Designed miniproteins, single chains. Designs and how they scored, part 15

Each design is a single chain, and the fold is of that chain. pLDDT is the mean over its residues in the fold that is shown.

## One batch from the design tools (miniprotein)

Design m499
Fold by ESMFold2-Fast:
Structure m499 (fold): chain A 66 residues (1-66)
Amino acid sequence: SMAEEALAAAREMVRAGRAGDGEGALRILQKALDRGISAEEMLAAALAAGDVEGAVAVHDNARALA
């Protein structure tokens, strides 16, 4: 589902950030956007899952990409 893909993207951005791979995190976000998943959908999916770190990662990377 789109919600599962949105949550997966948020969690992949967290993993890239923890590894110091800021460019990788931005590429993960861009690929999700290219598939039609909005940053708002990724943020909502992370928050619905109780994943605060995922929500922060989506917010920070969306702000950096804009």
Scores: mean pLDDT 88

Design m500
Fold by ESMFold2-Fast:
Structure m500 (fold): chain A 84 residues (1-84)
Amino acid sequence: MEEIRKKLRELGFDEKTIEDFLALVQELIDKGYISEEEVLRLLNEGKIKELFDKMRKAILEHEDDPVLATARALQIIGLEIEFE
């Protein structure tokens, strides 16, 4: 997680956005939906839209609770807007 935090700071994101992003990413890693390595790679390649799309798809494929899946998808959309 520290490498992701460092990369986001280098890209000029504010601390609240970084913390919100890291909290979401950690939850998805803990659930086995994505890996820290994949997130860091996509950020290093500047593929932010691909990263958010991957996170949304992982939630939609694996989350059995439609309310929780919708809430997480909306959270990702909110973060994606802040990254643009």
Scores: mean pLDDT 76

Design m501
Fold by ESMFold2-Fast:
Structure m501 (fold): chain A 94 residues (1-94)
Amino acid sequence: AEAEELRRRLAELEARYEAAVAAGAPREELERLLREGLEAGYEAAKLAFEEGLKKGAPEEVLEHMKEQAREIGEELEKAGYLETAERMYKLAEE
């Protein structure tokens, strides 16, 4: 499943970021890993939200997915990905 692959990739990117921080990696490398992780998180949240809508998920599940999309949007905005953050916010509002 595409969502499982994205979740695995997100977990790998998170682990790589934490390992790089622990190893004292340069800021440029940390920023790159953060960007990759946030982009993977956006893609995973988008697929999960779209799958929930297709399956007629309960409103509580959809609200939780919307909140996760909003949180990812906030992190993307902090990282300077304003356009991707706006896309996540739009997913959270539908």
Scores: mean pLDDT 72

Design m502
Fold by ESMFold2-Fast:
Structure m502 (fold): chain A 59 residues (1-59)
Amino acid sequence: KKEKKELLKLSIKDAPEGSEIKISDLAKGLGLSKSTVTKLLKELEKEGVVEIKGNKAVK
C-alpha cells in the first residue's frame, strides 16, 4: 500500500510543472482502481504534493 503511494508520487513528480493529470489516466498507468488512486491523491494533497480539482490532479 505504501509502495503504491510512492509510485504515484513519483509519477506526479516526473510530470511537468503545472500539469493536470486525470485520475483515470493515473489509475490506468499504474494498474490501480480509481478509488485507490483517489485515496492516495487525497493523502498527497495533505502533504502539499498535488492539488485535487474535480477528476484531475494538478502539480
Scores: mean pLDDT 75

Design m503
Fold by ESMFold2-Fast:
Structure m503 (fold): chain A 73 residues (1-73)
Amino acid sequence: APLSPEQQRLRDQTLSRIKKLRSTHTPEETAKIIVSELVPQVRDNPAQVQVALRELSKLVGFVKAMEMLAELS
């Protein structure tokens, strides 16, 4: 879907939250929090889900990120 200024702001908020998690947790702990806590909270917003998926992929790799998300759903 087209990205509006509101969607960009929501993406930036999600990215900032993940950045804080990454600074205080290991990559594995951050990945677990993203999958179990963050993704359920932002699931209704595709732009925020895309940011979460991208950051999760940076932490554990794309294949593992997709596997973790599939197992949760």
Scores: mean pLDDT 77

Design m504
Fold by ESMFold2-Fast:
Structure m504 (fold): chain A 88 residues (1-88)
Amino acid sequence: ESVLLSEEEKLEKAIENFRGSVIKALEAVKNGEVEELSASVGLKGVKVSLKITRENGEIKVEVKIEGDNPEVKEKLKEAIEEAIKEVE
């Protein structure tokens, strides 16, 4: 395991891990393993709140992103959008 990373590398890994977690959450709801999933994550002064549900066989995702870090907000938003597209 790496013990030395740049701040940029740490952020990129955190975003990648977050995206993977969102994909897993979406899959769990889509596959009927859970009926509803709610999660909150804090990263670099940004708070993300997610609610994932199934309605009429479709996945519904509600997202709230708060904080004063525009770059991190944009990266988290993109990660969520990519995760949704991957699960379809």
Scores: mean pLDDT 78

Design m505
Fold by ESMFold2-Fast:
Order: C-alpha cells, then sequence, then structure tokens
Structure m505 (fold): chain A 94 residues (1-94)
C-alpha cells in the first residue's frame, strides 16, 4: 500500500535528519576543545553533513561573540573552521 511506502520514506528521512542533528551537535561541542577533530570530520563529510557542521560552528561563534569577555583566539579558530567548511561546500557544489 502507498501509505506503507510513505511511512517508510518518512522514517528514513527522520533517521537522516537525526544523524545531521548529531553531526551539528558534535561540531558545536568540539569546535573550541578539539578543532583538529572537526577538520577531519569536514574532510570526510558529505554535502548535508558539511552544512550541519557549518550550522554548529556558527552557533558556537555567536555564543562566543555574545560573551562580555570575548576570547579572541577561540573566535579566530572558529572563523578559520567556518571558512574551511564554506570552501569545502563550494568545492562540492561545483
Amino acid sequence: EERKRRIEENRRKMEEDIELVVTLFKAFANAVTNPEKVKEEIDNATLPQLEAILGGLRIELRLLESQKNRDPEKIATLKELIDYVEKKIAEKKA
């Protein structure tokens, strides 16, 4: 039945969306503490995973920039990672 196919398709899409959310969270959590690990994930990531990583990095950058006592070294590291991800996304879209 067509309804069973829709449920299976929705389930697969949900599983893929969950995996992307996990990828985003890992990038967010590791961006400052382990930037080398994030770079390795970027090098091996698919286009949707790269966009998820970029999302996580942007959230962390916003949080660091919102702090009263900004850490310029951590901000610089995050901006470097964001530039690296954006370059990889552009290369994969070409």
Scores: mean pLDDT 79

Design m506
Fold by ESMFold2-Fast:
Structure m506 (fold): chain A 87 residues (1-87)
Amino acid sequence: MAKEIEETARRLARLAKDLTPEQLKQALVKAGLPESVAQSLVRLWEHSDGMSLERVLATAIGLLSALSGLSPEEAARRLEEAIREVK
């Protein structure tokens, strides 16, 4: 389970690597995260000592699952669709 989430987060990070901070925030909001939460995750990614993009996306999957009652797989799918739409 944890290994599959890590693999999914790495795949999503490769897809999202060319996004601007604003595009990443838009994707997180579009996937279903509150704007304040999305902004906080993007700020953590922007800082030198912040989260890696893979860790931000893994955290977003977990938060989407918890807040929306989605499975981790459905949360990841929704996030992937949102990333593709803002790209």
Scores: mean pLDDT 80

Design m507
Fold by ESMFold2-Fast:
Structure m507 (fold): chain A 68 residues (1-68)
Amino acid sequence: SLAERIREVAERLGKLLAEARAQGRDTVTSPEAAKLVTEIANLHAELWGLPPFPEIKNLPIETRPAPP
């Protein structure tokens, strides 16, 4: 299901962010992390019937959890 795909990609990204966080880094910039973020965005776009987003490279990604 789409929810299962989102969960799988989110878990992969979460591992990268957790490792960076454990190393004391506030952000991660890598093609792999950017690809995972793009995949999550496109899966959400599919849920809302929106067109896919282009691939983003070297996107800085915060390791901190989103505020409530």
Scores: mean pLDDT 70

Design m508
Fold by ESMFold2-Fast:
Formats: C-alpha cells, sequence, structure tokens
Structure m508 (fold): chain A 80 residues (1-80)
C-alpha cells in the first residue's frame, strides 16, 4: 500500500536517500567495487526519476533495489 506522505516529507526522505546512496557509492568506489558503485548511483537516479514522475510503484521498486545494493556493499565491507 502507498503511504500518504506530504510533499515536504517526501522531499526530505528523498534528500536523505540521495545523501546515503552517494556516501555508500563513494565508499564502494574507494574500495574498488566500481560496478557496484555504478549500480547504486543508477538505482538512486531511477528512484528520483520515479518520484519526480509521481510513479509510486516504480519508486517503490527502485527503492527496494537501492536498499538491496546498499546491504550488499556493507556485507562485502564486513567480509574484508
Amino acid sequence: MAIPLSEKELAELNKRFTALAEEIAKRAEELGHTELAREILEAQAEYEKALAAGDLAAARQANSRLVGLIIREIGIELDQ
């Protein structure tokens, strides 16, 4: 189900996700995980595009992919 977020709440949430994605992608790049860093930034861009279009279903799918990629990067970092 779609969560009824205000325009201000949605903008704030998007800003936090953008900052997190950029931070994790930068760390991935620094560790030599270049392809994973690219995938994280791509998923973040897809999420922003979907939000701008008002496509909540596409935004939800992109967010799920982004979270999965972030978890994978953290898992790789923990194995090192």
Scores: mean pLDDT 77

Design m509
Fold by ESMFold2-Fast:
Structure m509 (fold): chain A 82 residues (1-82)
Amino acid sequence: SSDRELAIEAVEQLDIPEEVKEALKEALSEPTAEAFRDALLRVFREYPVVLNYLASLRAIVSELPDPAFHAAFDAAVAEARA
């Protein structure tokens, strides 16, 4: 969707390595909130630097129309910090 495309463009503006941007774009391309949560959790575990950008990422995710993706993001963050 166009909202997902805008989220992917917003990730491109983050000051993080290209490999991390690609992993985040892949997670944002997941079709379901469950798949998004699982993909995002893998990104947090592989690239801990992303945890420094949680506020920016949450703002990006908040622009997605489905609130299930907001809950999925919050769940992935909680699991990564446990």
Scores: mean pLDDT 84

Design m510
Fold by ESMFold2-Fast:
Structure m510 (fold): chain A 63 residues (1-63)
Amino acid sequence: SASELGRQLLEAAAEGRYEEAARLLAELKDMVGPTAVDAALREIAEVLGEEVARRVEELYRSL
C-alpha cells in the first residue's frame, strides 16, 4: 500500500497535479510516518527535479 501510494505520488507530481501529490504525502505520513514523507520528497527531487519537490512540499506543509 505504501509502495502504491509512492507510485501514485510520483505520477501526480510528474503530471503537475501538485495538490494531489501533497494529499498523497499526507496519506503516507498517516500510514508510515514522517520518515516516509522525507523519502518520498527525496525521490521526487531525484526523478523530477528539486523544483517539483519544492512545490509539492510547500502544498503539503499548507495542509
Scores: mean pLDDT 84

Design m511
Fold by ESMFold2-Fast:
Structure m511 (fold): chain A 63 residues (1-63)
Amino acid sequence: SELTSLVEKALNGDQSAVRQLAEKVGLSVQEVSNLLEYAKKLNMSAEGLALLLEHLKEVREEK
């Protein structure tokens, strides 16, 4: 998916991908950066983080 591709680029240090993820999921760049660092510490896959971000967006759209 497009989101998985952006997460993979962001995990590899692509700052433009971090900004695009923030816009797509409605988070700040700092919040996305914090989630990426947390995912690295947990050895989370790009697919797993993409699913988490999709879920977070859905929960926020419900409000």
Scores: mean pLDDT 78

Design m512
Fold by ESMFold2-Fast:
Structure m512 (fold): chain A 79 residues (1-79)
Amino acid sequence: MIQAVKSYKEGLEFMKKLLLEKNPELSEEERELLEIIDKEIEKLEELIKELEKNKDKPEEELQKLYHEKMEEIIEELKK
């Protein structure tokens, strides 16, 4: 679980890097996308820290925490 979240965050960081490398003059839409990516990376980093803090908890508790936090992240990104 924690490793999967870390891999997803790394994928977003790679996407951000590609956007910046290919589009030095970012369009308005690309700038908005970059802002969303930055927010998601920040929220995923917080989630990783919480999961690592609770790594000794039962798998069911980790799964619940993951789902609750991912739902919060998705809802926050829609705003």
Scores: mean pLDDT 78

Design m513
Fold by ESMFold2-Fast:
Structure m513 (fold): chain A 73 residues (1-73)
Amino acid sequence: MSPDQLVDALDEQIRAAKAQRLSASELEALMDQLTAQAKAHMATIKDVREQIRLGFRTLALGGEMFVLIRQQR
């Protein structure tokens, strides 16, 4: 699976979570899952260029999760 496909799948999970009206604690749990999956996937990528690309996209998704948690205040 490409790094972009993994990030797209995680983005879809975030959108589904937003539509389901998840609590702040549930969104935080999803963010922890996102971070763990990204770290595990980066460890399997030997191409530094692909690691950098995945890292930037994962940070962007983490930012989106932070915004969603903030909106639950």
Scores: mean pLDDT 62

Design m514
Fold by ESMFold2-Fast:
Structure m514 (fold): chain A 85 residues (1-85)
Amino acid sequence: SSADELRAGLEVALEVMRRMEEETGLDLSESIELLERAIEALDAGDFATALELATQAMVLARQKAEEAGKMALYREILDEVRREA
């Protein structure tokens, strides 16, 4: 289902962001928190809130990567998430 696909994508995004934060020192803590809340919303049956929170997480990750001069890292995160969708 679309919900199962979204859940899988959110879990991949969460794991990728945690790994990239640890490996690069890029501050993705707020994006990680937003993805965790997106998963909680999805589990509660609120698909719309889950999509909104996931979008906010990706926008914030992009902003942090841009500020750090690491836009290649943001593209890598996005590509990994897309491969799992």
Scores: mean pLDDT 82

Design m515
Fold by ESMFold2-Fast:
Structure m515 (fold): chain A 100 residues (1-100)
Amino acid sequence: SELERLLDEIAEKLKEARALALAGNLDEAIKVLEEAAELVKKAYELSTDELIKGILKGMYEDLKTLIEAAKTKSPEDVAYHMELFTDLALKALEYIKRKL
């Protein structure tokens, strides 16, 4: 489905952003996170289940916070928060896919 495709694309973007952040390439990581946020917003709009919408809304808000932090924090701090966020987000995306 279109929603499953979006969830897979979000997962790939989050993995890419994490790799870029770990390499110290914060400007590119931020761009990829912004792309991921737009995909999460689209997945939210396509979702009809209130629980799934809630999870995606939380993920979108956390992504926006991470993007803002990435513009002002050290590369090491951003990489650490990126790893924590990405691990939780990937688990949430897998949970949603198993419920579809």
Scores: mean pLDDT 87

Design m516
Fold by ESMFold2-Fast:
Structure m516 (fold): chain A 69 residues (1-69)
Amino acid sequence: MSPEEFLEEFERRLAAARSRDEVLAITREAVNEAHDMYEAGEISEDEYNELLRRMGAAASAALAALDAA
């Protein structure tokens, strides 16, 4: 899976989240998956760091959307 495909899947999962706890659980699972990809040598350190940054931004946006509801 490419980093872009992984991020798109993560954002789709976040869009389906119904609570802050669900957003945090999805984010924790995705961070663990990204770390496993890095440990397996599937992505570089730079790609891993960029993926974590983009996932953090997406999670923050999802939490803000829930807080606004």
Scores: mean pLDDT 84

Design m517
Fold by ESMFold2-Fast:
Structure m517 (fold): chain A 97 residues (1-97)
Amino acid sequence: MKIDLSKIVKDEDQPLIDELRLAALKLLENNDQEALDTIVSYINSDDERKQLIALGIVQEIVKLGTEKSKKIAEEIYKKLKPEKKEEFESAVKAAEE
C-alpha cells in the first residue's frame, strides 16, 4: 500500500501530520521513546484516519533507507497490537519498493 500524504491530506489533517512528522524527526535524531509511543498510538488507534496518516509517516521513514530507519520500523512493529501488524508490514514493504 503506497500512501501519498500530499494526495490524501485534507486541511483538517494537517495538525495530525505535523504532530507525527515532528515525532518522526525526534525519533530519528534523538531516539525519543515518547515520540515512538505517539506513532504507535496512532497506528493502534481505532481511528482509520489517524492510522492511515501514521502509516504514511512510517513509509516516509522507511524510504530514507538508513539502518536507523529500519530499526525504528522494527521497534514500532514490536509495540503494535497483533491485528495491526499485517497492515503495518504491508505498508513497510510497499515503501521499500
Scores: mean pLDDT 80

Design m518
Fold by ESMFold2-Fast:
Structure m518 (fold): chain A 75 residues (1-75)
Amino acid sequence: SISDILSQVPEEKQEAALKEVEKAFAKVLQAKSRDEVREIAEELKRRLVEELGIEEKLAQQIADEVYKAGLTILS
């Protein structure tokens, strides 16, 4: 689950990472296509890595979970 992945983020960064995930889900609710959901997930990964210094593999796992959830919301 996304909660399990987020628990692997360093404790000092967990609140900021959760806020970025919340922002991504807010954008997903406004998305009109699968391409928009993909772009939201890609943007989330970049912000987690570049702004919060989260490990790229972990950031990718978080972004993948948001992408999967977003596709379910669009269905």
Scores: mean pLDDT 86

Design m519
Fold by ESMFold2-Fast:
Structure m519 (fold): chain A 68 residues (1-68)
Amino acid sequence: SDLDHHTQISLTIQELAERVAGKSLEEAERIIEETLEEFKRREKDPKAQELGERSIQQLLRTLRERHA
């Protein structure tokens, strides 16, 4: 369901944010980009893929803004 997708994506984004905590912007961007590419390869549900990609891209934008 849509709710299940939101819950799983939220947990994944939270774990990703923890993984990049304390990293340089360059290293954080690399980890996030690698995670996005892996997600695109594995996720076959179009709605879950769109939601996940949007959420991962939003995390990347937030980190870039904090370092600007």
Scores: mean pLDDT 77

Design m520
Fold by ESMFold2-Fast:
Structure m520 (fold): chain A 89 residues (1-89)
Amino acid sequence: EVEYSEKELEAIKRILELLKPAADLIKTQGVEAAIANSPEALAKAIQLALDGGDIEKIKEYLREFFLSKIPNPTEEEKKLIEEALNASK
């Protein structure tokens, strides 16, 4: 299957790698330090996940975080973010 370009696959990998450091930071530095050292949207996603919150709301904050890092995101980049969030099951 070649529905994704090599550049698109690399973007998906980078998105997944961004989620892993946040989890590792929580385990090594604790919840409060991880929240304090994260951008607002990512901090809200981490806090909501720890509180056992709605997975759809967690995905919303993660979407906001990724979109905030990309100036003028393309429809393709938006789709990659959605696919990465939906793959995390």
Scores: mean pLDDT 60

Design m521
Fold by ESMFold2-Fast:
Structure m521 (fold): chain A 90 residues (1-90)
Amino acid sequence: MKPSLEELKPGLSVKVKIDGKEYKAVVAEVINEHYVLVYIVDEKKFRVVRVSDIVEILEEKFELPEIPPILEVSTEEGIRALVEAVERVV
């Protein structure tokens, strides 16, 4: 089941597809309607992904670690920089 934007909340467990591989992740912050900051459980790192790359919601609960200041997207400048970096790759 693909999540709607309304269902994407911090702490939600999701499956994300990156470079053709599926990863278990936790939503850390919704950046905008196109991009989400997630914590990749399998890799133990934060990553910005497209909302369209979220495959499904997982029932399994995972621990969301503290967001490092470098990845703090609650700052408008931080959000803008992350979105710009992701858009350059795609």
Scores: mean pLDDT 68

Design m522
Fold by ESMFold2-Fast:
Structure m522 (fold): chain A 106 residues (1-106)
Amino acid sequence: DVAKKAIEAIGIALRGIGEMLDAALRGDAEEAARAGEEAAKELGELGVEAAKEKGDEAAAKAAEEAAEEGVKAAKEAAKKGDAEEAARAGVEGIGKVLRAFNKALS
């Protein structure tokens, strides 16, 4: 069910953003990056599943690549100890995966 997967994706994104914001406000770059990585990975997995159900291999690959880029960006920001940058990278990653997911559903 497309609607069920869309609601689940929104729930994952909102939870991840909330965790990243809380960590950033506390100056915890490592936790901000972790929350972003977790959300991007879960969204990427949902996007790949949705694309596979439609037989859209290119959309599945795009969702996986977007998730991987988001995770990498968040980890690099965390290494610098910049909680704001880590949260920003995580939000950008979530946004890219959601765009790939929406394309897979269309």
Scores: mean pLDDT 76

Design m523
Fold by ESMFold2-Fast:
Structure m523 (fold): chain A 55 residues (1-55)
Amino acid sequence: MEEERERKIRELEREAEEVGEETARAIHDGAPRSEVDELLKRGEDLRKKADSLRS
């Protein structure tokens, strides 16, 4: 039970970290604001999902 929950949390955190890396790279490469905003929103959504599983 808890191990499955921890696995889901780790997967979501890993996805959020990957999106964070993509966001940092997009910013560094001068991507359009709309693209950066989309990546930021996706990362925040993934982190919120992980947080909800911790609650």
Scores: mean pLDDT 81

Design m524
Fold by ESMFold2-Fast:
Structure m524 (fold): chain A 80 residues (1-80)
Amino acid sequence: MGADETVTRFIQLLSKADEDLLKKAQEAVDAYKAGDMEKTTKLLKELMKSLGVPQEAIDKLDDDSIESLASGAELVLKKR
């Protein structure tokens, strides 16, 4: 799975996620806004595993992908 496909799947899965997973998404977005890229990356990878994203796709994520994931998570959270 390419990085763009991984981001799209993450957004789709997060839009259907329960409140516990949405709270984890909010924590990741808060870390990103605070400039803590290590915490953001860790939280987003844990969230993607919980959503059922394959480990191989998670391992291929770069910093640009992490930024896209954080922005996508914020957009999903704003629509709730």
Scores: mean pLDDT 79

Design m525
Fold by ESMFold2-Fast:
Structure m525 (fold): chain A 84 residues (1-84)
Amino acid sequence: MEKKALKGSELTRKRVLELGPRVTGDQASASARKGALDAGLSEEVAKKAGELTRKMLGDDVHSGRVASIVAGNSVVQAALEQSK
């Protein structure tokens, strides 16, 4: 679980940064879900990661750096919540 969560976080951060310097919560949420799935995490964890990212970023446009950190952390948090 831990290695997949870290890989999902890394893939998510890279994907968000590739979107450019301004990123919406929706784009970051989609990137979190895709990054989690690409790392081999479950659909449930991927969905939760996307929901956490969207909730934290809201409807505002964020810097790619801030969005990448939030989305990456959301993947790790979702994986930890599933392990309880």
Scores: mean pLDDT 83

Design m526
Fold by ESMFold2-Fast:
Structure m526 (fold): chain A 105 residues (1-105)
Amino acid sequence: SPVERLRRIAEEFLKELEEALKTADPSDVDGLKERIARILGRFAGEVDTLLDEHPEFAAEAQRILDETKKRVIELLKKLGAPDEVIKFVENGLDALRRRVAARAA
């Protein structure tokens, strides 16, 4: 199911973010942002591939992305991520959400 596949993609994304934050050098915020940009790029690419295969799923995918964003922000806050890192992730997820919304229009 596209729902089950997107939820699996989202769980892997959350795991990759958690690992990046746990293994980050706290003095290297730019390096952390670069690693997060790669993780966000993979997540966006997997979502884009799923929606290319299942274009009818774009409307429902928006709800799962909204749920995923809430979980991501809660995770980042729990792990003590700097506000600039939280904003960076929010901006990346919001950009993906807008592209997915455009597919459903």
Scores: mean pLDDT 89

Design m527
Fold by ESMFold2-Fast:
Structure m527 (fold): chain A 92 residues (1-92)
Amino acid sequence: MELERARERGRELAEQARDGDAGEWRRALESTGTIEELRVAAERLAEVDVEKAAQALDATADSFRLAGASPERVQAAEELAEEFRKRAEEEE
């Protein structure tokens, strides 16, 4: 496993999309090649706006499902979206 490279790629994708809209965040998340990259990118985006990150993750899960991505990748995006929605509710 290339965890350090996945974390670096995830951070780079998040930084490139940081000032964009939810569609740009979705495209950045869709550009991830592994579950670790997805998680790192999503967490970095959540530091900016957790609700917006949750919305982008829901759209990413839908895109992964339509593209025939693995069930594990779809589930990871869905689980992150649910986690981030809970964080947003707690932050009010």
Scores: mean pLDDT 82

Design m528
Fold by ESMFold2-Fast:
Structure m528 (fold): chain A 80 residues (1-80)
Amino acid sequence: SPEETFQLEMDLGALYLAFAVLKVSYEKGGDVKEIIKQAEKLLEQARELRSRATDPAVQAEIDRFIAEIEKFLKELKEKE
């Protein structure tokens, strides 16, 4: 439905913004343990959003976003 599509797009946009904020926080010397915790929550939210997506192009976009969060988490855990 148009409302479901709109909500999915808004949710995805909010997750992109949240991830950008986490990356900036890390660059500015924020608490790595707290950033990991927030990134893990963001990853869970992205996976939930992926389960709701039915359009292959949107699914591929969310899959790329999930991969970026997973890469960020791996890099953070290696730098502890």
Scores: mean pLDDT 85

Design m529
Fold by ESMFold2-Fast:
Structure m529 (fold): chain A 76 residues (1-76)
Amino acid sequence: MEEIERLVKLTEEQVREVREALAKETDPLRRKILELALRAGERLVEELRRAKSLEEALEALRRALEELKAEVEALL
């Protein structure tokens, strides 16, 4: 499943970038948003690795984005 492998690699790269951004961030609100994004991304990587089909992988991605949006909106 080449498409799922690509999604995993892209998500892992985004998680790395968020982790680096969090390490440099000093603003409390921005740090909280980055912490939420980091946790969402790490959970998504695990779910993508367990996905049995592209449809399941895309549904995991959709849910991760919706959950992150809701948590960020609740913070603002």
Scores: mean pLDDT 84

Design m530
Fold by ESMFold2-Fast:
Structure m530 (fold): chain A 74 residues (1-74)
Amino acid sequence: LSPLERAFRERVIAVALEAGFSEEEARAIAETLLKILRGEPLSDEDLALLGRLSPETATRLGELLLEAQAELAA
């Protein structure tokens, strides 16, 4: 992981834990969002995991993803 990807991953994990996900689930959510950040294809398991997010949590994670994309573009 690059320093930017590591910082993004830790922020995603924190948001998922605040939303009530386990550490294992939060880590899996972070790996799925890292795939999106890298432009990697998502598996059916990744899509199912994203489907478990509440609208509020999905919005917060989407904001983090946009911030990370902007940082990578700078």
Scores: mean pLDDT 83

Design m531
Fold by ESMFold2-Fast:
Structure m531 (fold): chain A 85 residues (1-85)
Amino acid sequence: SNVTLDSSMSQDDIINTITTQTGISTSLARSIMSTSGGSISAIQDVASTTSSSISQQSTDGLTNGGIAQSNGNRGIYQTQIIPSS
């Protein structure tokens, strides 16, 4: 999960925590809350999955940061372009 949430947090606090800890946008965090129905454990799971998907799409090649629980380094076999300058 890697997202620390408390049941006493407001929706804005949860959104801020998700964006701060996972790096996803505020709009995406709001969408995650809507999809999760406000359950903290569901929000953590969806946020982790969404962050993992974004990381794979970006193909950073650095690390999956432990956010990708199920798929881990699945996309890591792709060769990155080596900068010449």
Scores: mean pLDDT 60

Design m532
Fold by ESMFold2-Fast:
Structure m532 (fold): chain A 71 residues (1-71)
Amino acid sequence: MERKIREAAERILKELEKHYKETGKITLDTVQEIVERVKKEYGLSEQEARIALLEALTEFGRKLYEEKKAE
C-alpha cells in the first residue's frame, strides 16, 4: 500500500474515534466531511480515498464491536 493511503487511513480512523468520543454517534455526513478533508490534505484520488476510508471503517467497526461485546 502507498504510504500516503496508509497515513490517510490512520488519520480518518483517529478523526472518527475523536468524533465518536465527543458525541457518541457517527453519521454519514460526519464520515463524508472527514474523508473530504483528509483527501485534500493528502492529495488522494477518489479511488485512493475510498481505499483509505474502507480500511479506517473496518478497523473502527472492529474496535466498536469488541468494546460493545465486552459490555
Scores: mean pLDDT 79

Design m533
Fold by ESMFold2-Fast:
Structure m533 (fold): chain A 89 residues (1-89)
Amino acid sequence: VEEVLEKIETIEEAKRLLLWVEASREAYELLLAGEVDNKEALRIWVENALELGALSEEEAEELLKALEKGIEEFEKLLAKRLKELEEKM
């Protein structure tokens, strides 16, 4: 039972990382096409990550508030969240 739960937990963590990657795809493509600036690309990423379930509503709101303060504040918060996710894997 414990071994099965540990395997399920590992799969769920991997799925969350894949959802984070999937959320970034559209934002990155729009940025490369020159259709959006860096700030707008990051906003699109947060919205997509929320829709995919990669972020909670609270986490998405905190990231959007950081983005309003500046890209550097957003990057610091995002790096912290990514590190927390990686430490759980």
Scores: mean pLDDT 68

